# Designed miniproteins, single chains, continued (4), part 11

Each design is a single chain, and the fold is of that chain. pLDDT is the mean over its residues in the fold that is shown.

## One batch from the design tools (miniprotein)

Design m12371
Fold by ESMFold2-Fast:
Structure m12371 (fold): chain A 63 residues (1-63)
Amino acid sequence: MEVSEELRERILEALEGVKGVLSKEQAREIAEKFGVSVSTVRRIYLEREIEEGIELIKKAVGV
């Protein structure tokens, strides 16, 4: 499935409200809102979490 850059950014904006663990219900709601699969939402969420984790490690090492 092909996701446009704009659509990916909008999904990331929706995921900004998720500060803890992405629930199955939240993933489904976002998937329905943007017309994508739940697996696509989970993949984008995981990619964000990995990037955020790397930045946190950089801060911990750099300070």
Scores: mean pLDDT 74

Design m12372
Fold by ESMFold2-Fast:
Structure m12372 (fold): chain A 65 residues (1-65)
Amino acid sequence: KREEIKKLVEELLKSPDPVVRAAAKEILEALERGASDEELLKMVEGALKAAPDSELLKRLKKLLE
């Protein structure tokens, strides 16, 4: 689970969309400090409001549910 989340976040960091990259950086920092799945889910939901077409963010949300 954590490895899958980290892999998806690493892919998001390579996104051409700067909004998606900024969200990915915040999520990675939260993961490194041991944030809960609930906190991570809220961060991903916020990112999806800004980038609703991001397939990787949708996959991250499903993984955290």
Scores: mean pLDDT 78

Design m12373
Fold by ESMFold2-Fast:
Structure m12373 (fold): chain A 72 residues (1-72)
Amino acid sequence: LEELKKQAEETIERARAVGAESPASELTLKGLEYAEKGDYDKAIEYLKKALEIDPVSKLAKEALEIVEKKKK
């Protein structure tokens, strides 16, 4: 989770450096922040929203799988 959060933050930072927006990565980061708080329901909700914007995001898919696995 921590590593994926760092990757999301780096992706957002790179997008900002070139004047681009990264809404899928921002939603992924928000989902990971909820997961850190133990709010897995909200984490899953935001990660699914990220995948609706970017269905091929490996970062969002991996984050969702990890969060769902933690929600036993």
Scores: mean pLDDT 77

Design m12374
Fold by ESMFold2-Fast:
Structure m12374 (fold): chain A 77 residues (1-77)
Amino acid sequence: SLEDEAVKALENGDYEKAKEILSDPRTDKVAAGFKAADRGNKEAAKFIASLIKNEVEKKEIIDYLKSKGYTEVAEEL
């Protein structure tokens, strides 16, 4: 999926490729953030959340990060 491709790009340090995929309106940024968090990549989840303009959608990733015990990263958002 586009979400899996975005997370893989971030895992490879390819932030420009990740931004391109995440800017595609077909990409579910919230789902991508959850996938990054599930893989233990807190910084990728934080980066994805930082690109979300809708406060309700961004809060979904923040709350998910907190539920995973990633409180420090969630508080930076």
Scores: mean pLDDT 86

Design m12375
Fold by ESMFold2-Fast:
Structure m12375 (fold): chain A 80 residues (1-80)
Amino acid sequence: SLREQARELLDKGAKALNAGKYDEAIKLFEEAIRLAEASGDKVTLYHALSLLSQAYKTMGKDEEAEKYRKEAEKIREEIE
């Protein structure tokens, strides 16, 4: 299912991020976001946006990090 694919991409992205493979992690998180949005999986969407923000922050890309942090916060408010 799209939800299973989104969660698998999120897991792969997190592993890439932990390995310092930032470009790979970003691509995996962007695809996880796309599938999570298509499936209505707000929990996976929140986690993917949060990790994408963290990836940009570790790279020193503060504007991109803040953009995705705010998007994640907005999604979190929708799942409360």
Scores: mean pLDDT 88

Design m12377
Fold by ESMFold2-Fast:
Structure m12377 (fold): chain A 61 residues (1-61)
Amino acid sequence: EGPVRVARGALKAGDYDTAIAVAELALKQDPNNKEAWRVLGEAYRAKGELDKADEYFKKAE
């Protein structure tokens, strides 16, 4: 609900910078939000930053 849905919508639209910004806002409010960490991982993977993507996916565990 809320910010994570917006971030996923941005990912699907290819707007990775918006997806990252919205996911970071969600994590500032709730650092245990695993879906927000998954969004960051997917956005950075799409941007070709594979090492960052892997680190964010580990935080989504």
Scores: mean pLDDT 82

Design m12378
Fold by ESMFold2-Fast:
Structure m12378 (fold): chain A 66 residues (1-66)
Amino acid sequence: SMREEMEKMVEEAVEELKKLGLEEEADALRQYVEQLLNSDASLEAQKNVVEWMVKEVRKKVEELKK
């Protein structure tokens, strides 16, 4: 399902942040996503925001791997 796909993407991003020692950023991501998924936003809008956030996290992770 779309929700399961979003949860997987978020879990992977959180794990990558934690592996880099970015525990506060990982916790902030989890909190924001939880708030988003419990909001009145449409499932489509939630998916778009999650995909954008995961993309930004992956970009940051690649910068920090240097």
Scores: mean pLDDT 80

Design m12379
Fold by ESMFold2-Fast:
Structure m12379 (fold): chain A 55 residues (1-55)
Amino acid sequence: KLTEELKKILDEMVEAAKKAREAYQNGDEEAYQRHVKEIKELAKKYTELMEKARA
């Protein structure tokens, strides 16, 4: 179900955002950049799923 897939992606984005915040607070630039990239990939997947649902 599309709704379940979108919910999973949103949950993963929330977890990645928490990890990015922790890395930023700790001054871990490499970890921060890795989690930011993860969020961008999840956002791209979210957009692609929504576009497929509209097509």
Scores: mean pLDDT 81

Design m12380
Fold by ESMFold2-Fast:
Structure m12380 (fold): chain A 99 residues (1-99)
Amino acid sequence: KREETRERILEAAVEVVREVGLENTTTRQIAERAGVSVGTIYYHFPSKEELFREVKRRLDLIGQQNDQHAMDLMNQGRVDQVKAIDSYEKAVKKLNELS
């Protein structure tokens, strides 16, 4: 099983969605970021819907971990990093609208 390549594609997809938003995200941009072909993406994720479902799962896990970190950072006065967490919340909300 080629789980390493699948994971790399998911990480690239999360980064692209975070940077440009879901509506501006294309499989070409994900392929470029991951260093694979578009065909390789569709080999691991037969549909855009399946890919985005896995991206949503990854963002949800990051969001749960970040909620605890956000409280710790606020207690420490580290507001700059809280802004980074907000970008993930926006991506998750957008993905939920598609589901």
Scores: mean pLDDT 68

Design m12381
Fold by ESMFold2-Fast:
Structure m12381 (fold): chain A 56 residues (1-56)
Amino acid sequence: SLAQQLLAEAAARFERERDRLRAEVRRLHPELTTEAQLDAEGFALVLDEVLAEAQA
């Protein structure tokens, strides 16, 4: 239940900031050039942030 709620929050945040996250991922990981790769890594970054906030 909590995991599903955190995933939903991460998905919503990723959707709002998709372009910015893709740009940041591309800068950090220049080998990742496909939208699928950029989105996967971008979602992982957002999920990590949401999990860190939930810990507080």
Scores: mean pLDDT 81

Design m12382
Fold by ESMFold2-Fast:
Parts: sequence; structure tokens; C-alpha cells
Structure m12382 (fold): chain A 100 residues (1-100)
Amino acid sequence: SLSEEELNLEAEFTLYLIGGVVALKAGDYETAIKWFEKAIELAEKLGDKQSVAGAYTNLGEAYLKKGDYEKAIEYFEKALSLDPTNERAKKVLEEAKKKL
């Protein structure tokens, strides 16, 4: 069972992840990157490899939209190293590789 501290970290993770997605959709890639970096830190504190992988996938997508294809590939590969079954990460990695 989650402690109150773990529940608070999970809530903060969710808020930063959602905020990052909203910023990404608005074209504010720098804000999206910072919020996804915060989400990764919180997921790592929780020991949740799947949430870390998801946040890396979102961070990679922010770099992809910013035109930083090398950084995008790096973060998608990090996501897949943590969660090899993540179909979204596989798809966006293939998209990023086509841009090089």
C-alpha cells in the first residue's frame, strides 16, 4: 500500500505529466520539457519504472517537436530500455529516426 508521502508524490507526478502534455499541445516545448523532467524525478523517487518510461517517451516527443532529433532518439531509447513493450515509444522512435 502507498504511504501518504507516496500518494503525494504520485499526485505531483500526475500533475506535472498532465501539465507537460498541455504545454506540448500548446507548442510550449521548453515548459513541456521542464515539467516532464520533474515528472521523471518524481517517478524515480516512487520506483515506478513504467511511469519513468512513460515520462521519457513524453520528453522525447517534446524534443522531437522542438526539432532536436538526437535528444528525441536518446529519450525514446531510454523509455524502451525501461519498458520494451511500450508501443507508443516504438512508434515515435521510428518517426524520430526518419528525421535524421
Scores: mean pLDDT 87

Design m12383
Fold by ESMFold2-Fast:
Structure m12383 (fold): chain A 108 residues (1-108)
Amino acid sequence: MEERESTIKFIADNLILIGAQFEADLAIEEARKKSVELALQLTRWLLEGRPADEIEAWLEKQGVPLAAKHAREALAVRESLTNPELIAQFDAYLRDKQAELEAELAAQ
């Protein structure tokens, strides 16, 4: 009865945590801006349905080990989704998150 809401919330919470981990992993002057750019790119690739291995390899190259760990967990949940309604709700959440991140980047 509550599994679908719980699953979407779990994925959503993990995307928020991934953003925070990008910021925590980046020990640079522009860490905040770069974390938003990385989170936006991840969100776009998730919407495009890019394979988990490709996204993970990209994150490893960015030097964000904590974010890469949480991204692996979120990607594993995404790959386990087979219900079209849950996939549509997740994609809607990603579109909203993309707009939010684009607005944050534009405000800098």
Scores: mean pLDDT 72

Design m12384
Fold by ESMFold2-Fast:
Structure m12384 (fold): chain A 85 residues (1-85)
Amino acid sequence: MSLREEILKKAEEEGKSVVPPPGTVKRVLNAKDREEALKIIRELALDPTVDPLVAMSAASVAVSKGLITEDEAREVIEQALAERK
């Protein structure tokens, strides 16, 4: 299942919005390279005040822009969320 499909399924099940704040989208789109994009996504996923689905949604923006692969997005989110528990 794609990262986008997984995000949409979880949003539907929880009845909540997964749209990242405009500032977050801008940070991801302004990332200079793959490493910077992964760093931004990891910081979001590690922040306990940020909804995990918002972090995943930001990752999907980076994937759609071609900054990172879906596999890289999944790995960084899964690792960061595991560190939060």
Scores: mean pLDDT 73

Design m12385
Fold by ESMFold2-Fast:
Structure m12385 (fold): chain A 64 residues (1-64)
Amino acid sequence: SDLQRRAREDGIRRTRQGIRDGNLGIYAQQMVDQYRSIGPLVASAAGSGIAREVRRYRRRQQSS
């Protein structure tokens, strides 16, 4: 639970940073892969956080 929550929060933070750097896709994939080595539930939490933030950002860019 603690690991899942931390992974989700880390995913959101790192995704924001990756958007600024322009390397979002690479960092998002590496992050999910790293958390996957810890456990599938933790990887899912990280991936969920990343996907949510990416989709929100992209949707906002396309809408405006």
Scores: mean pLDDT 73

Design m12386
Fold by ESMFold2-Fast:
Structure m12386 (fold): chain A 72 residues (1-72)
Amino acid sequence: GMMSDEQLKASEEATKKALEIARKSKDPEEALKESEKIVKDTLSKAGASKDDVEDTSKATVDRVKQIIDEQK
């Protein structure tokens, strides 16, 4: 795959945290920024490529936006 097993696990953990922030946050802009930072920091620390970090970050941000839109 494009990611190692460790990077994939880090991606899953970061995504779960981002979704929890989205679900609990009343500020959509703050939730989006915090989610993006968590994903980028976690995957970068796990040694993921810039491409994988950007792709995962984008996918997570899109997921967070969907949750925020559902709450409106």
Scores: mean pLDDT 77

Design m12387
Fold by ESMFold2-Fast:
Formats: sequence, C-alpha cells, structure tokens
Structure m12387 (fold): chain A 70 residues (1-70)
Amino acid sequence: HMEEVREEARRLARAALPYLKSITDPQERQDALDEFAAALREWMRKHGLTDEEADRIVAEIRAEVEAELA
C-alpha cells in the first residue's frame, strides 16, 4: 500500500534527523539533506511508486525535516 510506503519513508526521515542535526555547516547539512532526499525518492520508486508520487512524498517529508532543523 502507498500508505505503508509513506509511513516507512517518514520513519526513515525521523531516523536521519539526529545525523542531520549534528551537521553544523549549513552547506554540508543541505548537501546531506539533498543526498537523503534523492535516496528516499529512489527507494520509493523501487517500492512501486510513480515518479510523481515519489516526488510529492519527498517534497512533503523534506519540508517537515527542514522545519525540524530550523
């Protein structure tokens, strides 16, 4: 189910959050977040989501992570 994939993606993002918060350089943090977002999109694609579905979920999760890092 798409809901299960979305829930797992959110769980993966939560697991990455302490690592992202440990990066003090803004550029390095942004690069790490970009790399994580790309990996998450690819993971969702491998689990049967379309590019459009994966892009939407990645954008939502990225916004949540960026808000948490503020």
Scores: mean pLDDT 82

Design m12389
Fold by ESMFold2-Fast:
Structure m12389 (fold): chain A 54 residues (1-54)
Amino acid sequence: SEVLEKARELLRKVEEQAPHLTDEQKEMAVTVLLISQGVKAEEAVEAAREAIEE
């Protein structure tokens, strides 16, 4: 999905800027960034989780 691809792109940026974060913290960061871009909270949480679990 478009939101999942966006989550993967944001995850890459988070990993580049803050490689010391845990997977849990990265998931939270991606979720917040998606919400800040207008993604619905439920969809943002699901997409961020899918991106990190792959």
Scores: mean pLDDT 84

Design m12390
Fold by ESMFold2-Fast:
Structure m12390 (fold): chain A 65 residues (1-65)
Amino acid sequence: VELSPAELKEIAKEAGVSVSTVRKVVELLNEKGLDVLPTEIAEATGISVGKAAKVKDLILEKLEE
């Protein structure tokens, strides 16, 4: 999974989280695969499950090739 700094900032703004949180979610998707559950993302990052789901969805949208 590869995202530009501009894409990371856009996702962070839309999801209402920090760029560092988006980077952590990208690292988790790279480590565990794209099917990682929002609950696992929330546990790893400390954000709510709802925000975790939104960040994941936005990342997958940007990766749709």
Scores: mean pLDDT 79

Design m12392
Fold by ESMFold2-Fast:
Structure m12392 (fold): chain A 62 residues (1-62)
Amino acid sequence: MLYEVTIVGDKPGFTSDGTKLEKGETLIASDIKFLDDGFVQFTTKDGKLVVVGADDVEIKEL
């Protein structure tokens, strides 16, 4: 299943390769995992891992 993930918080997310994701950016994710420490991990459609605060994103199922 695909997901639309939008960064809505003031704290940036980061990809596994160190790319910064800013507020207002929207990404397509192929996998989403909620972590115990209030973070969410997702894999982008191009295979990059992203970790961001769960309160800093909005997730929509596609």
Scores: mean pLDDT 78

Design m12393
Fold by ESMFold2-Fast:
Structure m12393 (fold): chain A 55 residues (1-55)
Amino acid sequence: MELEKKKKLTEELAKQRGEDINLDELSEKQLEEYAEKYKKMQEQIEEWQRREKEG
Protein backbone atom coordinates (compact mmCIF):
# COMPACT_ATOMS: atom_id res chain seq x y z
CA MET A 1 0.00 0.00 0.00
CA GLU A 2 1.05 3.60 -0.63
CA LEU A 3 -0.03 4.38 2.94
CA GLU A 4 3.56 4.52 4.23
CA LYS A 5 4.43 7.17 1.64
CA LYS A 6 1.37 9.23 2.60
CA LYS A 7 2.32 8.96 6.29
CA LYS A 8 5.88 10.08 5.54
CA LEU A 9 4.68 13.11 3.57
CA THR A 10 2.17 13.96 6.33
CA GLU A 11 4.99 13.80 8.92
CA GLU A 12 7.15 16.11 6.78
CA LEU A 13 4.28 18.60 6.46
CA ALA A 14 3.73 18.51 10.24
CA LYS A 15 7.46 19.14 10.75
CA GLN A 16 7.42 22.09 8.31
CA ARG A 17 4.35 23.62 9.99
CA GLY A 18 5.36 22.79 13.58
CA GLU A 19 2.14 20.81 14.09
CA ASP A 20 1.65 17.74 16.27
CA ILE A 21 -0.06 15.11 14.13
CA ASN A 22 -0.94 11.61 15.31
CA LEU A 23 -0.60 9.55 12.12
CA ASP A 24 -2.43 6.55 13.65
CA GLU A 25 -5.60 8.65 14.13
CA LEU A 26 -5.70 9.98 10.56
CA SER A 27 -7.84 8.40 7.85
CA GLU A 28 -6.41 7.51 4.44
CA LYS A 29 -8.28 10.52 2.99
CA GLN A 30 -6.70 12.85 5.57
CA LEU A 31 -3.23 11.41 4.88
CA GLU A 32 -3.75 11.98 1.15
CA GLU A 33 -4.86 15.59 1.75
CA TYR A 34 -1.79 16.27 3.92
CA ALA A 35 0.52 14.64 1.36
CA GLU A 36 -0.95 16.85 -1.38
CA LYS A 37 -0.50 19.97 0.78
CA TYR A 38 3.14 19.03 1.39
CA LYS A 39 3.80 18.68 -2.35
CA LYS A 40 2.20 22.09 -3.02
CA MET A 41 4.22 23.64 -0.19
CA GLN A 42 7.45 22.21 -1.63
CA GLU A 43 6.60 23.73 -5.04
CA GLN A 44 5.86 27.10 -3.40
CA ILE A 45 9.17 27.03 -1.48
CA GLU A 46 11.09 26.27 -4.71
CA GLU A 47 9.28 29.11 -6.50
CA TRP A 48 9.96 31.44 -3.53
CA GLN A 49 13.69 30.57 -3.51
CA ARG A 50 13.88 31.17 -7.27
CA ARG A 51 12.22 34.59 -6.99
CA GLU A 52 14.31 35.53 -3.93
CA LYS A 53 17.51 35.27 -6.00
CA GLU A 54 16.08 37.82 -8.47
CA GLY A 55 14.26 40.17 -6.11
Scores: mean pLDDT 73

Design m12394
Fold by ESMFold2-Fast:
Structure m12394 (fold): chain A 93 residues (1-93)
Amino acid sequence: MSEESIESVRKNLIAGIKEAIEALKQNDIELAKERVENLILSIDNVLSLETNEEVKKLLEEVKELLEKALEALKQNDIESAIEYLKKALKLLE
């Protein structure tokens, strides 16, 4: 990817994670799940095309945190889900 494409992906992930956190603050767990699942799918699509090892490592770490957030949401553990989403956000900011 070009540097501009990577920056666009980063900004989109940040926006999506913030939207998922906002959905959870509004107690919309199903919307939060959908947003997190879509973010994971987006990362998988980017990883399939990415050749930069540092970007791959960052995206893999973000994906692991999003998968942990999704698992917490499936268990109705909203507090843990928000914490994993915040950790993912910190990696991207």
Scores: mean pLDDT 84

Design m12395
Fold by ESMFold2-Fast:
Structure m12395 (fold): chain A 68 residues (1-68)
Amino acid sequence: MIEGAIEAVVRAIEEGNPELVYEIAKLLLVRLGVSEEEAEEIAERIAELAEKDPEKAKEFATEVFRKA
C-alpha cells in the first residue's frame, strides 16, 4: 500500500501537475491515517516543491509516505 501511494505521487510529480500532486497526496495521506489538516499541509508542501524542484519533491514525498 505505501509503495503504491509513493508510486502514484511520484508519477503525478513527473507529469508536471502540482494540483494533481496536491489532490493525490492529500487523499493517500488521509487513507494512511494522517489527519485531514496535517494531510493538507503536507500535500501543499509536496505540490509547491513539485513546481520548484521535482526531484526534491519525489524524495520528500517518499520520506513522508514511509514515515506515515
Scores: mean pLDDT 81

Design m12396
Fold by ESMFold2-Fast:
Structure m12396 (fold): chain A 100 residues (1-100)
Amino acid sequence: SAATRERVLAIVERAREEVLALLREHRAPDELIAAVEAAFDRALARIADPAASDDEILATVRELRGEVLGLGHRHRLPEDAVARVFAILERAEEEIEAVL
């Protein structure tokens, strides 16, 4: 439903802000911040599609988690920062599963 989609978008947008704040706290390079912003923007666009099924929304969130964690590793983000990013994204995925 539209209300469910709005809730999912709000959860993902909150996760975006939390991840970006964490990256800035750890002085992540601008290239990593830009790549993570782009990954979230693509995921939000897919979720905002009225034709997207619940399964497609969940798949998009799982793909986003994998992409953001991969970016963190490639840009040599500290292991504790990667663990915090994982925790933010895992909590977001759990919240989304609960509303779908």
Scores: mean pLDDT 88

Design m12397
Fold by ESMFold2-Fast:
Structure m12397 (fold): chain A 76 residues (1-76)
Amino acid sequence: GEEYEKKGKELEEKGDYKGAARWYTVAGLEYEKEGDYKRAAEMYEKAVEMARKAGADKLALDQLEGLAKHAKEKAA
């Protein structure tokens, strides 16, 4: 998860919000595979923020918000 999170941060710093959203989503999925739902939720929340900045549609945002909510519920 950490390698993909780092890639997301690099793209965010460069203003590539679409790319950042993609890599933060991948990082979240990898943290879920590791059972780290807390970090997965943090990554999905970052992906939502980046997707909003990139002008993503409602469907894409709803999907990412759903992933974040599910991971937060599993982390609690």
Scores: mean pLDDT 84

Design m12398
Fold by ESMFold2-Fast:
Structure m12398 (fold): chain A 95 residues (1-95)
Amino acid sequence: LSLEELEEWFKKKIEEDPNDAEAWLNLGIVLVLQEKYEEAEEYAKKAKELYKEKGDEELAKTVDKELEYAKKHPEITLEMLQYAFEGLKKLEEKR
């Protein structure tokens, strides 16, 4: 899946269940990988609020750390994604 396809997939999950804190967090991470940092922070903010509403203060605290980790390793994440895309391309290419 491309980052754009992942973004659409998580947006659909949020439309189906707007209280799915994990879907909001994962969309935020996908947006970080797209370098859309301002948008990513908005989705992370919603994820934190939903975790707090569920009484999951520990998960709410980890949201910013998850986005920070993605920001700190964008090059490694991009290389891993490119490697995965090349692997998928080879699987689609049957001789």
Scores: mean pLDDT 74

Design m12399
Fold by ESMFold2-Fast:
Order: structure tokens, then C-alpha cells, then sequence
Structure m12399 (fold): chain A 64 residues (1-64)
């Protein structure tokens, strides 16, 4: 769907090293540019269900 394509594009934009996962450092870099660095811990706690410090695409999609 169009929503899935937009999520894939957004995920790829946040995945700065292209490894298929968003690290806490990558999330911090993206959110800091938007003045939302305060949300890093909240988003990681919400989406990092495995507790490994990374957000994969499946976890990213669960917030929609």
C-alpha cells in the first residue's frame, strides 16, 4: 500500500548506515535535527521490544 511505501522510505531515511536497523545513535541524529532529541528514550522504550538497542522495520511498523 502507499502507507507501507512511505514507511519503507522513512525507515530507509532514518537507517543512516543501511544495515536494515535503526540504532539509538541514528534515531538521536534524526530527532536532534528536528529538535525532538527528548523523544529518543520514549521511542526506544516503545519500539525496541527485543531490548537489543535497535529498531527493525517490523517494530517500526507497529506504531502505525
Amino acid sequence: SEEEKKLEELFATWDLDGDGKISREELTAVLEKNGRKDLVDTIMKRLDKDGDGYIDFEEFKEVQ
Scores: mean pLDDT 72

Design m12400
Fold by ESMFold2-Fast:
Structure m12400 (fold): chain A 60 residues (1-60)
Amino acid sequence: DVEELAERYRRDPEAVEREAVRAYIEKDVETFERLLKGMLKVGELSEEQFEKNLELIRSQ
């Protein structure tokens, strides 16, 4: 649930960011997208940044 990911990010942003980097390296698009949606929901990521990051992982 995106709400749970948003709460996780508010509590420990570094842990969520490390998890996102891990998903990117592993080419796990679904996990990466889900984590970024959490960051987008808390306002730490813009919609433009979200779309750019998804393009990057998909190009992997």
Scores: mean pLDDT 80

Design m12401
Fold by ESMFold2-Fast:
Structure m12401 (fold): chain A 61 residues (1-61)
Amino acid sequence: SEVDELLARARELVEQGRAREALRLASEALTKGDKAGTMTKELVAEVLEIAERARELLAAQ
């Protein structure tokens, strides 16, 4: 799904240290999941994990 692809790309960007891009894609995934009615606690947890790692990287920059 588009949401799954966005999350996979966001995780890749976090691994690469590209925090702002990762955060943008994670936010997009959450928004699309909400609009598509596929918002699950698992999706929210994955997005939060990505966002927290991205936020930590940004704070260190």
Scores: mean pLDDT 80

Design m12402
Fold by ESMFold2-Fast:
Structure m12402 (fold): chain A 63 residues (1-63)
Amino acid sequence: DLAEARRLIEEGRRLAEEGRLAEALQLYGKAVDLAKQLQKQGRTGEEVDEAIREGEELGRALG
């Protein structure tokens, strides 16, 4: 769900701060996947869009 996607982004940020970039990228990818799944189900609110953008931007910055 959206709360899980946000949790994964937050945990990924902590891992990235610790220099664990590969693990952070994996969590960002999972968060984006969950948020996109919600979007495909018609749940297209601002929070879902923000989770997708944030996860993709963080993944792009590290990858």
Scores: mean pLDDT 77

Design m12403
Fold by ESMFold2-Fast:
Structure m12403 (fold): chain A 120 residues (1-120)
Amino acid sequence: MTPEEARQAAEGYEKLIEVAKLIREAATAMVNGDTEKGIELAKKAIEQAEKLREEARKTVSDPEVRDRLIALADGLIEMAREVLEAAKNGDTEKAKRLQEKADEFISVLEGEAARYRAAA
């Protein structure tokens, strides 16, 4: 991996962390009874993750890193869609599980971002 490829990876993971934080905030809003805010943040997370998926396809030169960033963006889209489903059904227990899942996902993404940043 070149320093430029490592920089592209680090930037990709950093942007995914911001999407994961939006999902965490959406799930937290749901747990606190702010369903409207939860829906708004989840929709924003989907839009940002879709843009990141397309950006990774166009800009990331390493195919292994590109495919991984795309897969992670798809996973975040799925999590955000689960927040929307929890909102529709008033499922506070699912929202709590999605908060925990988002926190775990953020921790993994932060570790990967730090690893690639060190290689850049």
Scores: mean pLDDT 88

Design m12404
Fold by ESMFold2-Fast:
Structure m12404 (fold): chain A 67 residues (1-67)
Amino acid sequence: MDVDELIEKAKKLYEEGKYYEAARTAAKALGEVNEVDPEKAVEGTEKVAKENGDKKTAEEALGALGL
């Protein structure tokens, strides 16, 4: 899945209230954009979500994608 598909999927998950899945999907897109291992990006996002909540983490990840 390319970055655009990951972004659209993350937006759809966020609209459905699936904030944890939205945050993980947005983290994968950020990993692709920054040429970072997507699994490492997801692990970092999961740690932040555990401390700050899934919705806020999804919003921040989508914001980092320019949304």
Scores: mean pLDDT 72

Design m12405
Fold by ESMFold2-Fast:
Structure m12405 (fold): chain A 112 residues (1-112)
Amino acid sequence: LDKAVQELLEEINKLSKEKITTPTLAIKALAALRLGDLEKAREYTEQLLELAEELGSEILLLTAEGLRALVEGKPAEAVELFRRALKLAKEINSPLIPLLELAIRFAEELVR
């Protein structure tokens, strides 16, 4: 029973990070980038990278790397990373799809 309770708590914690924390950080990072707040964008992106590594999510890692590319002034690299993330997200019908589509459009506007 105790082992089953521990496994359930670990699953709830993982789902909370996947369903609530990571989308919120991604949205905050993108919003900060749109507002020109590079310091906050970097902070949210670093937190997202840490969580993506903890969760072992390739979609989140690519999303975070794309946001980091935008913070570093590399929008062309960001577009490529977001497109790779979107392809994987569509395969699993991820709730990140609308955010990735928005991020791609924003990054494309920054490509001269």
Scores: mean pLDDT 82

Design m12406
Fold by ESMFold2-Fast:
Structure m12406 (fold): chain A 70 residues (1-70)
Amino acid sequence: GMEEIQEAKKSLEAAIESLKNGDVVAALSGLKELLRYPEVKEEAEKAIEALRQGDIESAIEHLKKGLEKL
């Protein structure tokens, strides 16, 4: 519903902010919440994969694409 979209958007914005601040642990916590939302699950999974490779910039770009889908 609309509430799910707003929660996903808030979690995406929080994860992006955490990554920009270098807080990967906080970002990963937010990304786990995003996996519950079908609209952004694919972008959240791609962001997690980028973080596993140490690519914070690619992770942020995937999360920004998730925001564009909402």
Scores: mean pLDDT 81

Design m12407
Fold by ESMFold2-Fast:
Structure m12407 (fold): chain A 62 residues (1-62)
Amino acid sequence: SEEIKKAVKELLELMKTATPEQRANIREKYKKARDYFNQGKEEEALKILKDAIDELRKALAA
């Protein structure tokens, strides 16, 4: 879906300025979201991606 694509692109942009530890944590969440997406569970995948984006934004703002 377009929402998934947009969320993935946003997450990848934020990861460019993240620390290695932050990137490792986000990569785990991304893999989980991808697994849900591959199972047709787009709403669950999108929730995980948005939660990861929010978490990373808060970390980068601190």
Scores: mean pLDDT 81

